# Designed miniproteins, single chains, part 34

Each design is a single chain, and the fold is of that chain. pLDDT is the mean over its residues in the fold that is shown.

## One batch from the design tools (miniprotein)

Design m1159
Fold by ESMFold2-Fast:
Structure m1159 (fold): chain A 85 residues (1-85)
Amino acid sequence: SLEEVREEIEKGLEEAKADPSVPEEQIKILEAVLEGIKRKLENPDTPVEELEKEVAEFARKLGMSEELVEKAVKALRLTLEEIEK
């Protein structure tokens, strides 16, 4: 379920922050994906395209490059597609 995925990403993010081998860019991508999942849980009817735009804006505010913003948006889309069924 979407709630289980949120819990898994939150735990993964906590572990990644404690692991010095994990690049900061991967941590930022996980934070952006988690934000998208939380927004979808709060408003289940939000279109994926709107969530992608909101997550891209969130990632840019975190200081992520356009390349990392694109990776975060793609990661969110793949995560949501996997959960849809």
Scores: mean pLDDT 81

Design m1160
Fold by ESMFold2-Fast:
Structure m1160 (fold): chain A 59 residues (1-59)
Amino acid sequence: DEELRRGIEEAERRGQAAMDKINEALSKPSEEERLKYLRDTFGEETAEQYKLGLERQKK
């Protein structure tokens, strides 16, 4: 339906914008700079999830 299609298109656009910001964060030369960018852009929760992911990989 039209409403469902519009919702999907909106979600895709927001997903693209989020991916662009994630790619920008990942382009930062240091882990500290990436965490700062993620925190400033997406909030503390996203930065914490990224940090936990890095700690999991090191284990």
Scores: mean pLDDT 70

Design m1161
Fold by ESMFold2-Fast:
Structure m1161 (fold): chain A 102 residues (1-102)
Amino acid sequence: MAEEVRRLAEELTREANERGIVAFSTEAGGYVQLLVWDPAEGELLGVSLDLDTATPESLERFREEAERLIRRAEGVTTTPEQEARAREFLDAYRRAVEEGLA
């Protein structure tokens, strides 16, 4: 299951980026996360799945939630400034995870 979760997150991230949506896949603490920049809210919204307890049902929910976030970002032009802001949020998130705050 873990490899299927990683593969799905990578595929969804690639699809989002090909559509001009800023998205990132990350793994920390036994969780895989998909983070999507939402231009309307001005923040990274995410879905996560625990690799140790993942089931086919939880994988399907992860896919549905990720697709929902990607669809919310559709039709909104992401500017270079918004992309830079999204990367700053990702860097802050990664630091928080490394410091044990998330």
Scores: mean pLDDT 75

Design m1162
Fold by ESMFold2-Fast:
Structure m1162 (fold): chain A 67 residues (1-67)
Amino acid sequence: DAIVEEALAIAQSTEGSLQERADRVGELLKGQSKETILRVMEALATSGIQVHGLIGQVILAILKSKE
């Protein structure tokens, strides 16, 4: 839950550049399990948050790396 909430807060933030936000999400998720990353993706989809494509691409790349 804390990881999901943090990821949502970063994705919704207007502070910093898109690249800085993408990097923060990447750092947060690269140490997490595949299941936790899937929960973050589900929360973003169900919350109606318009996530910038760059942030979405970083999340998907990290998920793919968890094989």
Scores: mean pLDDT 75

Design m1163
Fold by ESMFold2-Fast:
Structure m1163 (fold): chain A 96 residues (1-96)
Amino acid sequence: MERIREAAERAARIEGKSVLEVLEEAIRLAEELAKAESLEEAMEIMRNAPGAALAVVRTALEPYFKDSEESPSLEELRKAAREAAERLRRLKEELE
């Protein structure tokens, strides 16, 4: 939680947004990744994502892809994205 909060605060400062705005964008991105039908679609979603949201989501996904030299499977990515979205929603509720 603390690392995700720190990432959101840093991204908010860089882009001149509120932390809540960054978290809302990150939640939407994580939910889109959880619904991706292919790894190619997931990569396209990430390429088109707002920079702040992407940085926060990548931080939330880090524990699921530690030092893995292997590309994650679509199933692994979708599961991690669902769990990341839930963690981000809880953090947003704590800050409201």
Scores: mean pLDDT 78

Design m1164
Fold by ESMFold2-Fast:
Structure m1164 (fold): chain A 65 residues (1-65)
Amino acid sequence: MEEVARAATRAAYGAMNKDKELSEKGVEEGRKVGGEQTGDAMRRAAKSDTPEEVALAFGEAAKAG
């Protein structure tokens, strides 16, 4: 659980700041800890066009985890 939260935070921070390397690291960590579906969900959220949509998507992932 803590590892998934940490990965999600890293991915969200990277996505909001347009840091592709940081967001990809968070996505890969999420995949390792939460499985492929978790990593894929984080990757889709990171590709959102607005910071608000990114924040909502990662908020929902944290709520479900």
Scores: mean pLDDT 68

Design m1165
Fold by ESMFold2-Fast:
Structure m1165 (fold): chain A 99 residues (1-99)
Amino acid sequence: SALAEARAAVAEAAREMTRGFKAYLDGNWPEAAKEFREASEALERAADAYRKLGTPENQALADHLRRLAELVREMAEAFESGNKEKADEIYKKLLEEGS
């Protein structure tokens, strides 16, 4: 079902973000970038699946997941460039979105 696909994609993104942060803490920035890029793609798939369900609540969730995917993509780009200052800025925004 579309709901099961959406939930699976969100769970996949959560696991990839967890691996990404572990890689970052281990000093493995290339692996962190890879995991966050994969997480961004999973969040975009989740957003598309929720959008297909067609309710206003699912549309709002899809919009939220798309914003989260964009932040996670920026995080991957910060890790790829070795820009710690940008990574810290995006991390703060991710915490604000995860309320």
Scores: mean pLDDT 85

Design m1166
Fold by ESMFold2-Fast:
Structure m1166 (fold): chain A 96 residues (1-96)
Amino acid sequence: MEDLEEFRKLKEEAIEALKNGDTEKAVDIVVRLLRLAHRRRRFGVTDEALEKIIETLKKYKQVTPEDVASALADAAQALGLTPEEIRKIIEEVKKA
């Protein structure tokens, strides 16, 4: 599944970016995760609202490990991952 492989790559890149303190890379990964979740779920935000969120992230270039974990959890849920799998992802991100 193409989206699942993209998610796995983004998860690995997110953990690496957090370990390295690479805020710019972390912002890029969060943006990609938000777009992935939106494509899969079309969750309650308009395309216009999503673009405003993305603009804010790019403008301030500030994401916390909690923001990254939330983006990963949301994308994982949109892809149909189990609560147990999502919990493991959050634990991995918090360790970075």
Scores: mean pLDDT 76

Design m1167
Fold by ESMFold2-Fast:
Order: sequence, then structure tokens, then C-alpha cells
Structure m1167 (fold): chain A 94 residues (1-94)
Amino acid sequence: SARLERAAELIRRAAETRELTPEELALLEEVLAPADEIAKEMTPEILERYKNDPSVTMEEALEELAERLREEGLEVLAEALLEAYRLVAEELKR
């Protein structure tokens, strides 16, 4: 749990455009590997859904990814990724 909580903090710091050390980047890459694999598995399904219903938004796709992460016991990571997306989305509005 402490490792997942540390990764969540690093995800937030990265979203806030703060530089990460090589050690922090390595930790994130390792912890995010399961999330990346789940996202890769979801991509074809999301594309098929988009083909049949183009109203599917990026927010809906991210909420679905977060739910999949929670099912895998990665709830801390799911919440951090959603928070990071909201932070990045706010920056893009500037």
C-alpha cells in the first residue's frame, strides 16, 4: 500500500509539471505497468464502442479504466490517475 500511495503522489506531481528524478520515474513505470496493460486491453473495446456510439468521451473511457483498476485492487492508483487527468485538463484550458 505504501508503494501505491507513493506512486499516487508522484502521478500528482507529474501532472503539476514538476520534474521527477530517474528513481521516481522508474518507480512510476513499474507501478503503472498493470494500468498500461489494462489500457491496452481496453483500447480495441473502446474503439468498437466509439464506432457504434460516437458519444463515448475520454472522461467515460477514463472512468471505465479506473473501475477496471479498482477491480484489480489498484484503487489508490485509479483515484490518482483520475485526479491527474483533471489537473491536466484544467491546465489545457489555460
Scores: mean pLDDT 70

Design m1168
Fold by ESMFold2-Fast:
Structure m1168 (fold): chain A 71 residues (1-71)
Amino acid sequence: ALTDSELEVAMVRILFAVYKTNVRNAEKKGDLEKAEEERRKAIETLERIKAESSDPEVIATAEEEIKRLKE
């Protein structure tokens, strides 16, 4: 069974994958405003997870995914 920490890390990675897909789909449609909205929403959600988590692995995962979204 997955531990609570493993579940949180998996959830962060899944959320990132969903947001990344939403940004890419908006960009493919030429909807740059929607792409920027989805990117900001993703960053805000990941920053909140980072702030609320006490697990170093969850925090590090969120930081890495935020960095990828800002690139």
Scores: mean pLDDT 77

Design m1169
Fold by ESMFold2-Fast:
Structure m1169 (fold): chain A 83 residues (1-83)
Amino acid sequence: VREELRRRLEETSVDVAADKSLTLEQKNRILFELQRALRALDEGASLEDVRRIVEQAKSLAREAGDEKTVERLEEILAELEAL
């Protein structure tokens, strides 16, 4: 469960880093929040805390117009709600 979420967050981070449509500033902001979510999972933080960080990353992705990242993060949030 946590390993699957971690993998999906890592895959999303790779895709954001490779996204040529995003500015360096937009990438850094989104990647910072994704890194925070990964650390929270690794440190045994509550799934509610992880959800809040992922929602913040989603808001930044939406603001940047990165609909693919928004969709991926919505899928991760749906998995968090199912747990």
Scores: mean pLDDT 82

Design m1170
Fold by ESMFold2-Fast:
Structure m1170 (fold): chain A 100 residues (1-100)
Amino acid sequence: SNEKLKKLIDEFNLIAEETVEEIQNDPSVSKEQQEGLIKLIKEFLERVTKAIKEALENGEDVLEAAEKAAEEHLAKAPEEFKEALRKFAEKVLEALKEIL
């Protein structure tokens, strides 16, 4: 439903905003690393959201589509960012499971 999709997008944006704030406030992370990781988080969210929208439009499994998009994005990420992106991905996918 359009209301469920809006709720999902709002929750994903909240998780992303909180994660970005944590990264920006971490003194152990360089400015270059902060910028790189924030970009990958935004690209992850765009990719997963697109997969969810396409799955909903086509009557496909939304969770399976989101998990596949997440795995493909994580696989292509630079090694130094994979752990942080995986933790972000886990939060996003948990939110999806709760709202579905």
Scores: mean pLDDT 86

Design m1171
Fold by ESMFold2-Fast:
Structure m1171 (fold): chain A 69 residues (1-69)
Amino acid sequence: FGKPSDEEVLSTLALMEVGIIKAHKLSEEEVVEIGKRVKERLPNDEEALKALLETAKELGYEEAVKALE
């Protein structure tokens, strides 16, 4: 198969961002902004959105959870 598309690369980077959010305990505002960007650019990437949603729930970021739902 060919090279990964820009969308596939962005999806992988979004999942890596989840790890960074958890490791560094980024602020709720930063998590909301990341979630909005992923939702805007990768609206059909349910796995990335689900991972961000679960991370927001683990951190207790209610506004981020609402932004990702």
Scores: mean pLDDT 70

Design m1172
Fold by ESMFold2-Fast:
Structure m1172 (fold): chain A 93 residues (1-93)
Amino acid sequence: MEAAREKERERVKRLTAELLRFIGELLDLELETLQGKISKEEFEKKAEEILKETKEKIKEILKDDPELAKKLIELLEKSRENFIKATEEKLAK
């Protein structure tokens, strides 16, 4: 019983770390784009690379729950799209 709880706690911790890393990296890219250090095109390329890496890590962490992995990946894809759109709106203003 303890081993099952420990495994679930470790899984939640790993998922949380990956999600925070993903959001943090997107925020850094947004800031660099708004500062004119990178182009919108470079932002989109780097955001796609971060998304791809995060998807693979989530699939590995949730290999025993592929349905949850799929739902979480869909949320990450939407999050990336929202970050790109928000950055475009900020650049236009």
Scores: mean pLDDT 81

Design m1173
Fold by ESMFold2-Fast:
Structure m1173 (fold): chain A 105 residues (1-105)
Amino acid sequence: MIEKFNELMDEFIRKVEELLKEAGFSEEDIQLVIDTLRDAKKRIIETAKKNNFNKEVIDMEFTFQMRLVIDTIREVAKRQGKSQEEIDKLIEKVREIYKEMVEKF
């Protein structure tokens, strides 16, 4: 289970990095988002281990961490002067990548 989660999360992180690069994010802004995603991955794994892989607890932590990631992307894009429409489209694409990952898990 952890091995598959690691693989799928690393694929998700790579796809988000590519998306942000295509959206014109600076290397510094991309790194901030990617660091947030890597921290999210670590916290989800730690929570899973501490709670004997309880699905409800893992799902709750996953939901919480993904909200933090999305909020980080939104704030960074807003600082870059992106319009609300551009931000909403970007977040929709992130959610599509997330859904693809969850369907493989």
Scores: mean pLDDT 83

Design m1174
Fold by ESMFold2-Fast:
Structure m1174 (fold): chain A 98 residues (1-98)
Amino acid sequence: MDEKILREVGKIFVEEGLLTEEELEEFIKLYLYSPEAVKEHLEEFAENENANKIVKVFYLMVEVVENPDDIKKIEEIMEKLGLSEEAKKKILEIAKKN
């Protein structure tokens, strides 16, 4: 389930130009190999205003998988990323299906 959701959300970021398909596949591999270490690292950088966009993208992908009911957090991250209304709608639809 997690891999499928990560890929569905990640494809939206590839479409938006925030992530390459190669970066998406490498992140999925890393997360599946060591999900706890990845989550710990992303949580450390989530509160850092200077964290680059790719870290925020990965953090949002993990939040949709792990905490899909935390709509407020998901919306906050999407706003900080400057996502289109279409992308926001697609991501929220994926979170609600989970």
Scores: mean pLDDT 77

Design m1175
Fold by ESMFold2-Fast:
Structure m1175 (fold): chain A 68 residues (1-68)
Amino acid sequence: SVEELVRLALELGDRRVASLIEALATGDPVIERVAMADTGVPRAVLERIREGRATEEDLRYVAERLRR
């Protein structure tokens, strides 16, 4: 679930990933486009996050992109 993904991101120590998960969960296409443009994260990964289906590896990948 989205709530479980937020908790996992916080446990990994990355508040930016947690904030991104919460923002994507709103379903706002503007937020999705901005995330893609700023991070280079593939749409498929953002969709998995929005739907609460992302893996820990997806979250680690997003964290690396946010550090860019």
Scores: mean pLDDT 73

Design m1176
Fold by ESMFold2-Fast:
Structure m1176 (fold): chain A 80 residues (1-80)
Amino acid sequence: MDKERLREAEYSLLRTALANGGVLTRKEIEIIAKGHKLSVETMYKILRKLEEQGILRRVAEGVYELVDPEAARERIKELT
């Protein structure tokens, strides 16, 4: 199942967070999901994995913050 599409979506989430001063909002998550033709539920599964890895943290309903920008940059290198 579409490992490439999941990888591209994870890349887009991390790049967007880095570009937006370390924050991802529900609106941005929905835009990325639509762009990659994935469900919003799939996006939240990716975000949960990144939270478990200590890269992101949920700070409010539908809002995530970069905890470790360096780990996010290293993860982007692994995805590209």
Scores: mean pLDDT 83

Design m1177
Fold by ESMFold2-Fast:
Formats: sequence, structure tokens, C-alpha cells
Structure m1177 (fold): chain A 86 residues (1-86)
Amino acid sequence: DLLKRMEELNKRALELLKEKKEKEPEKVREVLEKMGPPTLQAIRAAPSEEEQQRIMREAMVEFLEELGVEEAAELYRELVRLYEEL
């Protein structure tokens, strides 16, 4: 039931992010503008689709940490760990 656990973690993290966007849209925009360009550049430079997916997942953790949504960041770290076990 690894996939179900991963889906539940992702859903909860996205719900927390949505709440943050509704309460503090300007902070979300500022962090996206700061982190977006270097993340996209790293994705474009990645040698494989696997590495691109890894960069995206790690960037999501950093994004949630910068926003101060620590609960969502912890959920996403667990999700990244589970993906590495596949």
C-alpha cells in the first residue's frame, strides 16, 4: 500500500499549500519568483527524466520550507524518501 500512502501525503501537502496561497498569496508569489528560475534551469540541465523528477521533488520541499509550511515540507520529505525506495 505504498502508492496509497504516497497519494495521501501528496494530497495533504497540496491542501496545506492551497491554504497558504489563500492566506498569503504575495509571499507565495515572492518565493516562486525567487526559486522558479534556478529550479527550471536545473531541470533543463538534468541528464535524465528520473533526475528531472528528483530535482522537482527536492525543489518542492525547499519551496514549502521557504513558505514556512513546515508540516507540508515534512510530508513532502517523506514522499521523496518513499520515491527513492521504489
Scores: mean pLDDT 81

Design m1178
Fold by ESMFold2-Fast:
Structure m1178 (fold): chain A 99 residues (1-99)
Amino acid sequence: MLAEEVAEAMRELLERMAKKAEEAKEEYPEAYKEMQKLLAKIEEFLALPLEEQEARVKTEEDASALEAARLLRGELEHLSEEEIRALLDELRAVLARAE
């Protein structure tokens, strides 16, 4: 239940962030490039076998992309229930502000 809600909220957040970066790409080209890199890394981690995902983490950016991919898959075994609820509340608060 919570895992599915976190995955849905994370998907919606990434879609809104990607849209905002695309709309602002002429004014903020570096932010757009960083967003494209993050999305590409997330897709790469989503395509990797679970055994290979952690071995591919070499930078803080890779770690962030892996965490996002785990949230999108509902793979929350590394988080406590309290951490999952706090994350879900935070994601929902960000989405509510991102109208």
Scores: mean pLDDT 74

Design m1179
Fold by ESMFold2-Fast:
Structure m1179 (fold): chain A 96 residues (1-96)
Amino acid sequence: SEYEEALAELDKVVEAIENNDEEAIKKHMPRLVGYLYLNKDDEEFREKVLSWLDQRIAETTDPEKRAKLLLLKSTVAWLLGDGKLFRKDYQEALKL
């Protein structure tokens, strides 16, 4: 399942961002980008990935961590071809 593999890499990127682990970001981000690019035309895949990230952001109470995850979500949305969602999430992150 491409979704399960993308979700595993996304989870590792989220954890690395929350822990300021640059080595883990460097390792897992290119893999995540690859899965997102290969599946950008799959609407179900896009909705599942973005929904998972939205839930993770909703569970994050720390403003700085939430801002970082919103920036990650804007990047994910851009890679999936959703320019409107990219703009919305980027602007929301700047307000935090």
Scores: mean pLDDT 80

Design m1180
Fold by ESMFold2-Fast:
Structure m1180 (fold): chain A 64 residues (1-64)
Amino acid sequence: METQLLALVHDLRTHPMSLEEIERALRSLLENGISAEEILAAVKKHLDEETVEKVEEALRRLEE
């Protein structure tokens, strides 16, 4: 897993993040060439369903 993606997983695990904070982090990862599929795969592998749903909602909002 890339360093940026691992950092997001760590942050989501260790402290609460708002939907806006998640959106900002996801935008940065997408701009650096990490796909939405890769982000979702990492989150689903390492985090709980509630956190996965928040990430999915943030990705949906970024689609516009």
Scores: mean pLDDT 78

Design m1181
Fold by ESMFold2-Fast:
Formats: C-alpha cells, sequence, structure tokens
Structure m1181 (fold): chain A 55 residues (1-55)
C-alpha cells in the first residue's frame, strides 16, 4: 500500500539522519559526505511527497 511505502521511505530518511549524526560525532563528516547524504535525503523527501499526493 501507499501507506506502507511512506513508512519505508520515512525509515530510510531516519537511517540517513542517524548516519549523519554518527559521522558528526566521530569527527568524520567531510563536505563531500555531507553533500552525498543531503542529496540522498532530498531524493527520499521528494519520493515521500509524491507518495503523499497519492493519498
Amino acid sequence: SVQQQIQQVQQQIQQLADDFQALLDAGELTPEKADQLAAQIDQLVRQLQQLQQQL
């Protein structure tokens, strides 16, 4: 269902946010890694918005 797809995308966004925080805490967050994570989150957020429009 669309609702299940929304939940899956939200979980993926949370996982990336957790990865971002872990890199920050470890002092390993580079500008390149930050840009890659931001791009992945942006794509998932756009996917989430498209799924929400189907409701």
Scores: mean pLDDT 84

Design m1182
Fold by ESMFold2-Fast:
Structure m1182 (fold): chain A 65 residues (1-65)
Amino acid sequence: MDQQIKELQEKHDKEKEEIKKKMEEELKNAPTATQYTAIALRGIGDLLDLDRKLQQELQQLKQQS
């Protein structure tokens, strides 16, 4: 169980870093405050979706007999 949780968290951390890098690149190219805000909100949404997936996978692991 602990080993599976660790592997899952490591995979999640890698995906989170990829989302952050993509967001940083897009933010650097944003010419207006409005576009900057829109990109930031989209990135936050992606991170929240990723966290929700992690929670679902952790729940499945805990409920397995």
Scores: mean pLDDT 79

Design m1183
Fold by ESMFold2-Fast:
Structure m1183 (fold): chain A 74 residues (1-74)
Amino acid sequence: MLSKEEIEKAVEEAKKIRDAGVAEAETLTDPTLYTATVLRGIGDATQKLLEASKKASEEQREYLRELAKKKGVG
């Protein structure tokens, strides 16, 4: 089972991945590349959360979901 610290770390890593994707997109002038870059960042962040969820207990998955939603990545 994951510890609460590991769950919090996974959510923070997912948030950093998403935020990095958005920041990269904001450097682009092409609307298509902007959209694609944002979606890539969201996808990468979601994969990070899914990997953490697979290792989490049912109670820990609830906490992961709530924390991800609070941090704006869920």
Scores: mean pLDDT 77

Design m1184
Fold by ESMFold2-Fast:
Structure m1184 (fold): chain A 111 residues (1-111)
Amino acid sequence: SAKRRQAAIFLDASATTVIMYVHVIRTKGELSEEEKEKMEEEVTNFSAQVDEIIQKLLAGEISIEEAAKQFNTLLQDFFDKFKKIAPKEKDTLDKILSETKKALDELVEKL
């Protein structure tokens, strides 16, 4: 449906924005090579899990509300892991998480 496609586009765009912020943090000279590798592994896992949610949503296997719930859980877990790798970025990550959750809730209410 058009509503499912709109939700899928939003989830993909949100995930892409999060990955972009991770890339910016990773390019700072404050992280060790081991921390950078851990971040790359978490980004790969996050992307794969987001793709699975989008595929299930588009296939009609889950509702828009369920997809949003799964994405919020995934996003929280990803940011919790990232804050352990880059604790100096906690405030920035908390803001991104809060803004993404708010935007997703507003989208679900409109659809």
Scores: mean pLDDT 82

Design m1185
Fold by ESMFold2-Fast:
Structure m1185 (fold): chain A 90 residues (1-90)
Amino acid sequence: GPPVPIRAIRFSGEVTSWEDIDDDTVRVTAEGSTEDGRKITLTMTADKRTGAGTGEATLEDGRKYPAVGGLVSEPGEPPKRVFGFLLEPE
């Protein structure tokens, strides 16, 4: 069927933990906020070369939504920040 309408809500956050999955992939946990002022906890899996990743954002009320974004890091250094979009239905 057709795609469900999705609202993309911008977020930014600070990386709180970093875990190497393999040579090309990392899992990060971050805490931050959406552009509309909601606090989030983010878990994301990202490509070390591009910084691009996907994951899940959890709101203070416990609701969970898909997230897409990027890590800000230098090669060989842990990321400190994450930016992206939380994907909320309608």
Scores: mean pLDDT 78

Design m1186
Fold by ESMFold2-Fast:
Structure m1186 (fold): chain A 75 residues (1-75)
Amino acid sequence: SKLEEYLRKARERIDEVVEQAKAEGKSLDEIETELMRTVAEILREARKHFSPEEVEKLLREIMRYVQEKLDELRK
């Protein structure tokens, strides 16, 4: 579905942000701040194309993925 494709692309963008920030030597707090900004941008764009219910689902799934990435960085 379009929603699943959007979620896949969102996860790819999150991965790119994490790898770029790590390459730049950013702290965990800086990476978290940048990820939150990226999530806000992804959801702002999603609101133009998806229903409020679908946007809420995207938010939950994206935030779960972000938390997984942050937990990996803490190891």
Scores: mean pLDDT 87

Design m1187
Fold by ESMFold2-Fast:
Structure m1187 (fold): chain A 85 residues (1-85)
Amino acid sequence: MLKELLEKIKENPLDEEVRKEAGAALVALAEEHADDLEKQLEIAKAVAEMELIVLKAAGEDVEAAEKFIEEQLKKLEELIEKKKK
């Protein structure tokens, strides 16, 4: 599912309907896997990648956003690892 959503966004990054459809599907996946921290991290990574694709397509400077997202994802990964037991 996440791979298919990513491909749709890559194909039509500025299409509002495609972005709304992908966003709704991501929310549904997050709700379905609310108690699965590993799946939540996977979904967060997909959301971050999709946002960066849209921003780049819109001509925005994503360097600061990319760095911030990487830092947040690393923190989430460390928290999941710590709580894994």
Scores: mean pLDDT 75

Design m1188
Fold by ESMFold2-Fast:
Structure m1188 (fold): chain A 54 residues (1-54)
Amino acid sequence: DEQARQLAADGIAKALEGGDGMGKMVAGGGLASRDLEGAQTGLHMGELALKAAQ
């Protein structure tokens, strides 16, 4: 379902943006940015794996 995939991606993107922006502003970008980076890396690797399957 294309709509379900888009909703999931949009939700993840908002979480990543919130963590990156708010984390850097409030916590000085330390722990919050590391947690966000881990999530971004996971998503990026998942996307690369999906493309490699094509």
Scores: mean pLDDT 57

Design m1189
Fold by ESMFold2-Fast:
Structure m1189 (fold): chain A 67 residues (1-67)
Amino acid sequence: DLLEKVKKFLEDMLKNDPFYRSLLPEDKITEEAEEFLKMIKGKELSDEQLGGALLLWFTVEYLAEKL
């Protein structure tokens, strides 16, 4: 399940870095994962590409919130 894979990637990212943890509340992980999946809809991505795309998307969302 791609959704569970993205959720786990987000959970691991938040667990390993206090900076990312400050940007996303745990109760929003599912919502963020679903929004990310909508963005990449129709694209076949490797695990490495998925991780990179997720980091980039999350960073853009963070900058949008500050602006």
Scores: mean pLDDT 71

Design m1190
Fold by ESMFold2-Fast:
Structure m1190 (fold): chain A 75 residues (1-75)
Amino acid sequence: SPIERIEALDVPEEVKEYLVERLEKVETEELRNMFADAVIPLLEAGAVDTALALADAFEATPKEKQREFLEKFVP
């Protein structure tokens, strides 16, 4: 699951809790996986602030545009 993927990362628990809280608000499993695919590479690269900023921007994005938003960050 995308939640398990984030929880498995070597990052501070506070960062995991922040991301999981936002991930749980996402309506579909497909979008949750896309969200995880966008933030995990940033977290693995040590770009924690960038990952959190991406998560905030995603949460602020209207539901109909959330997929298009994530597609910009998932290669």
Scores: mean pLDDT 82

Design m1191
Fold by ESMFold2-Fast:
Structure m1191 (fold): chain A 80 residues (1-80)
Amino acid sequence: SELRESILEAISSLPENPSLEDIINTAKELYEKAKDKEELIKIVEDLLEEAKKNNASPSTLRKYSLLLNQLKLLLNLEKG
């Protein structure tokens, strides 16, 4: 999936301790690219669960969690 690859690239490009601005900007870029916003969120949720199962670093898990929370916030703001 092109969207899956975009998420993986975004997570890899984020610093170990991403700022709020880094997370907001990354989330907005992914959100704008995705045609299905709920599918975007589902892919990030699935990638976070895969990262947990593969014993990924706390930094990597934190990046996924922060990104996921920001994407959910954007979707909630759009839906009211």
Scores: mean pLDDT 87

Design m1192
Fold by ESMFold2-Fast:
Structure m1192 (fold): chain A 110 residues (1-110)
Amino acid sequence: SEEVEKYRKELEENPDNALAHFRLAVLYFKEGKYGEAALHLERGIEIVSKKYNIPKEKITLPLALVNLGIYEKNPDLVDLGLAPIIKIFEEKNVPQEIIDALKELRDLAR
């Protein structure tokens, strides 16, 4: 995908580009590359949590549920994990483009 190569190049220039990680997670998920999707999702959430001072305790269990849901191809587990992450990101005024990418990933998992 031309878009995958674009975001990979953006990450070569800035590995901490959270939006590029979330966009790659969505694109890899669409391609059925669930392992790559999960890795970029984890990286994006780690970067955002550090930048917005979100406590690890609020993210650890939700993220584990998302990863388990992706691994087991269980959309209910993906939603159970993503919903609290999205809520925290909205409360912390994380950029809308990141929130939209997480919502797209949630909808793709269903």
Scores: mean pLDDT 87

Design m1193
Fold by ESMFold2-Fast:
Structure m1193 (fold): chain A 66 residues (1-66)
Amino acid sequence: AITLEEARERIKEALEKLKSPDVNVQAEALREIDEVTREALRGGASEQEITDYINELIKELLEKEK
């Protein structure tokens, strides 16, 4: 189990990997996001907290990639 803060750092790193042109790296990043989400839930995080955080990161990435 991991803390929410550890989950946030790992999700952010995985989202950066999704920018890779390599489909294998993208697939690995998606698996990492799923694993981190499951471990955060085991650590006491709620699905809503994880979803809200992912949405915030996506908004930041979309603004950066415009």
Scores: mean pLDDT 75

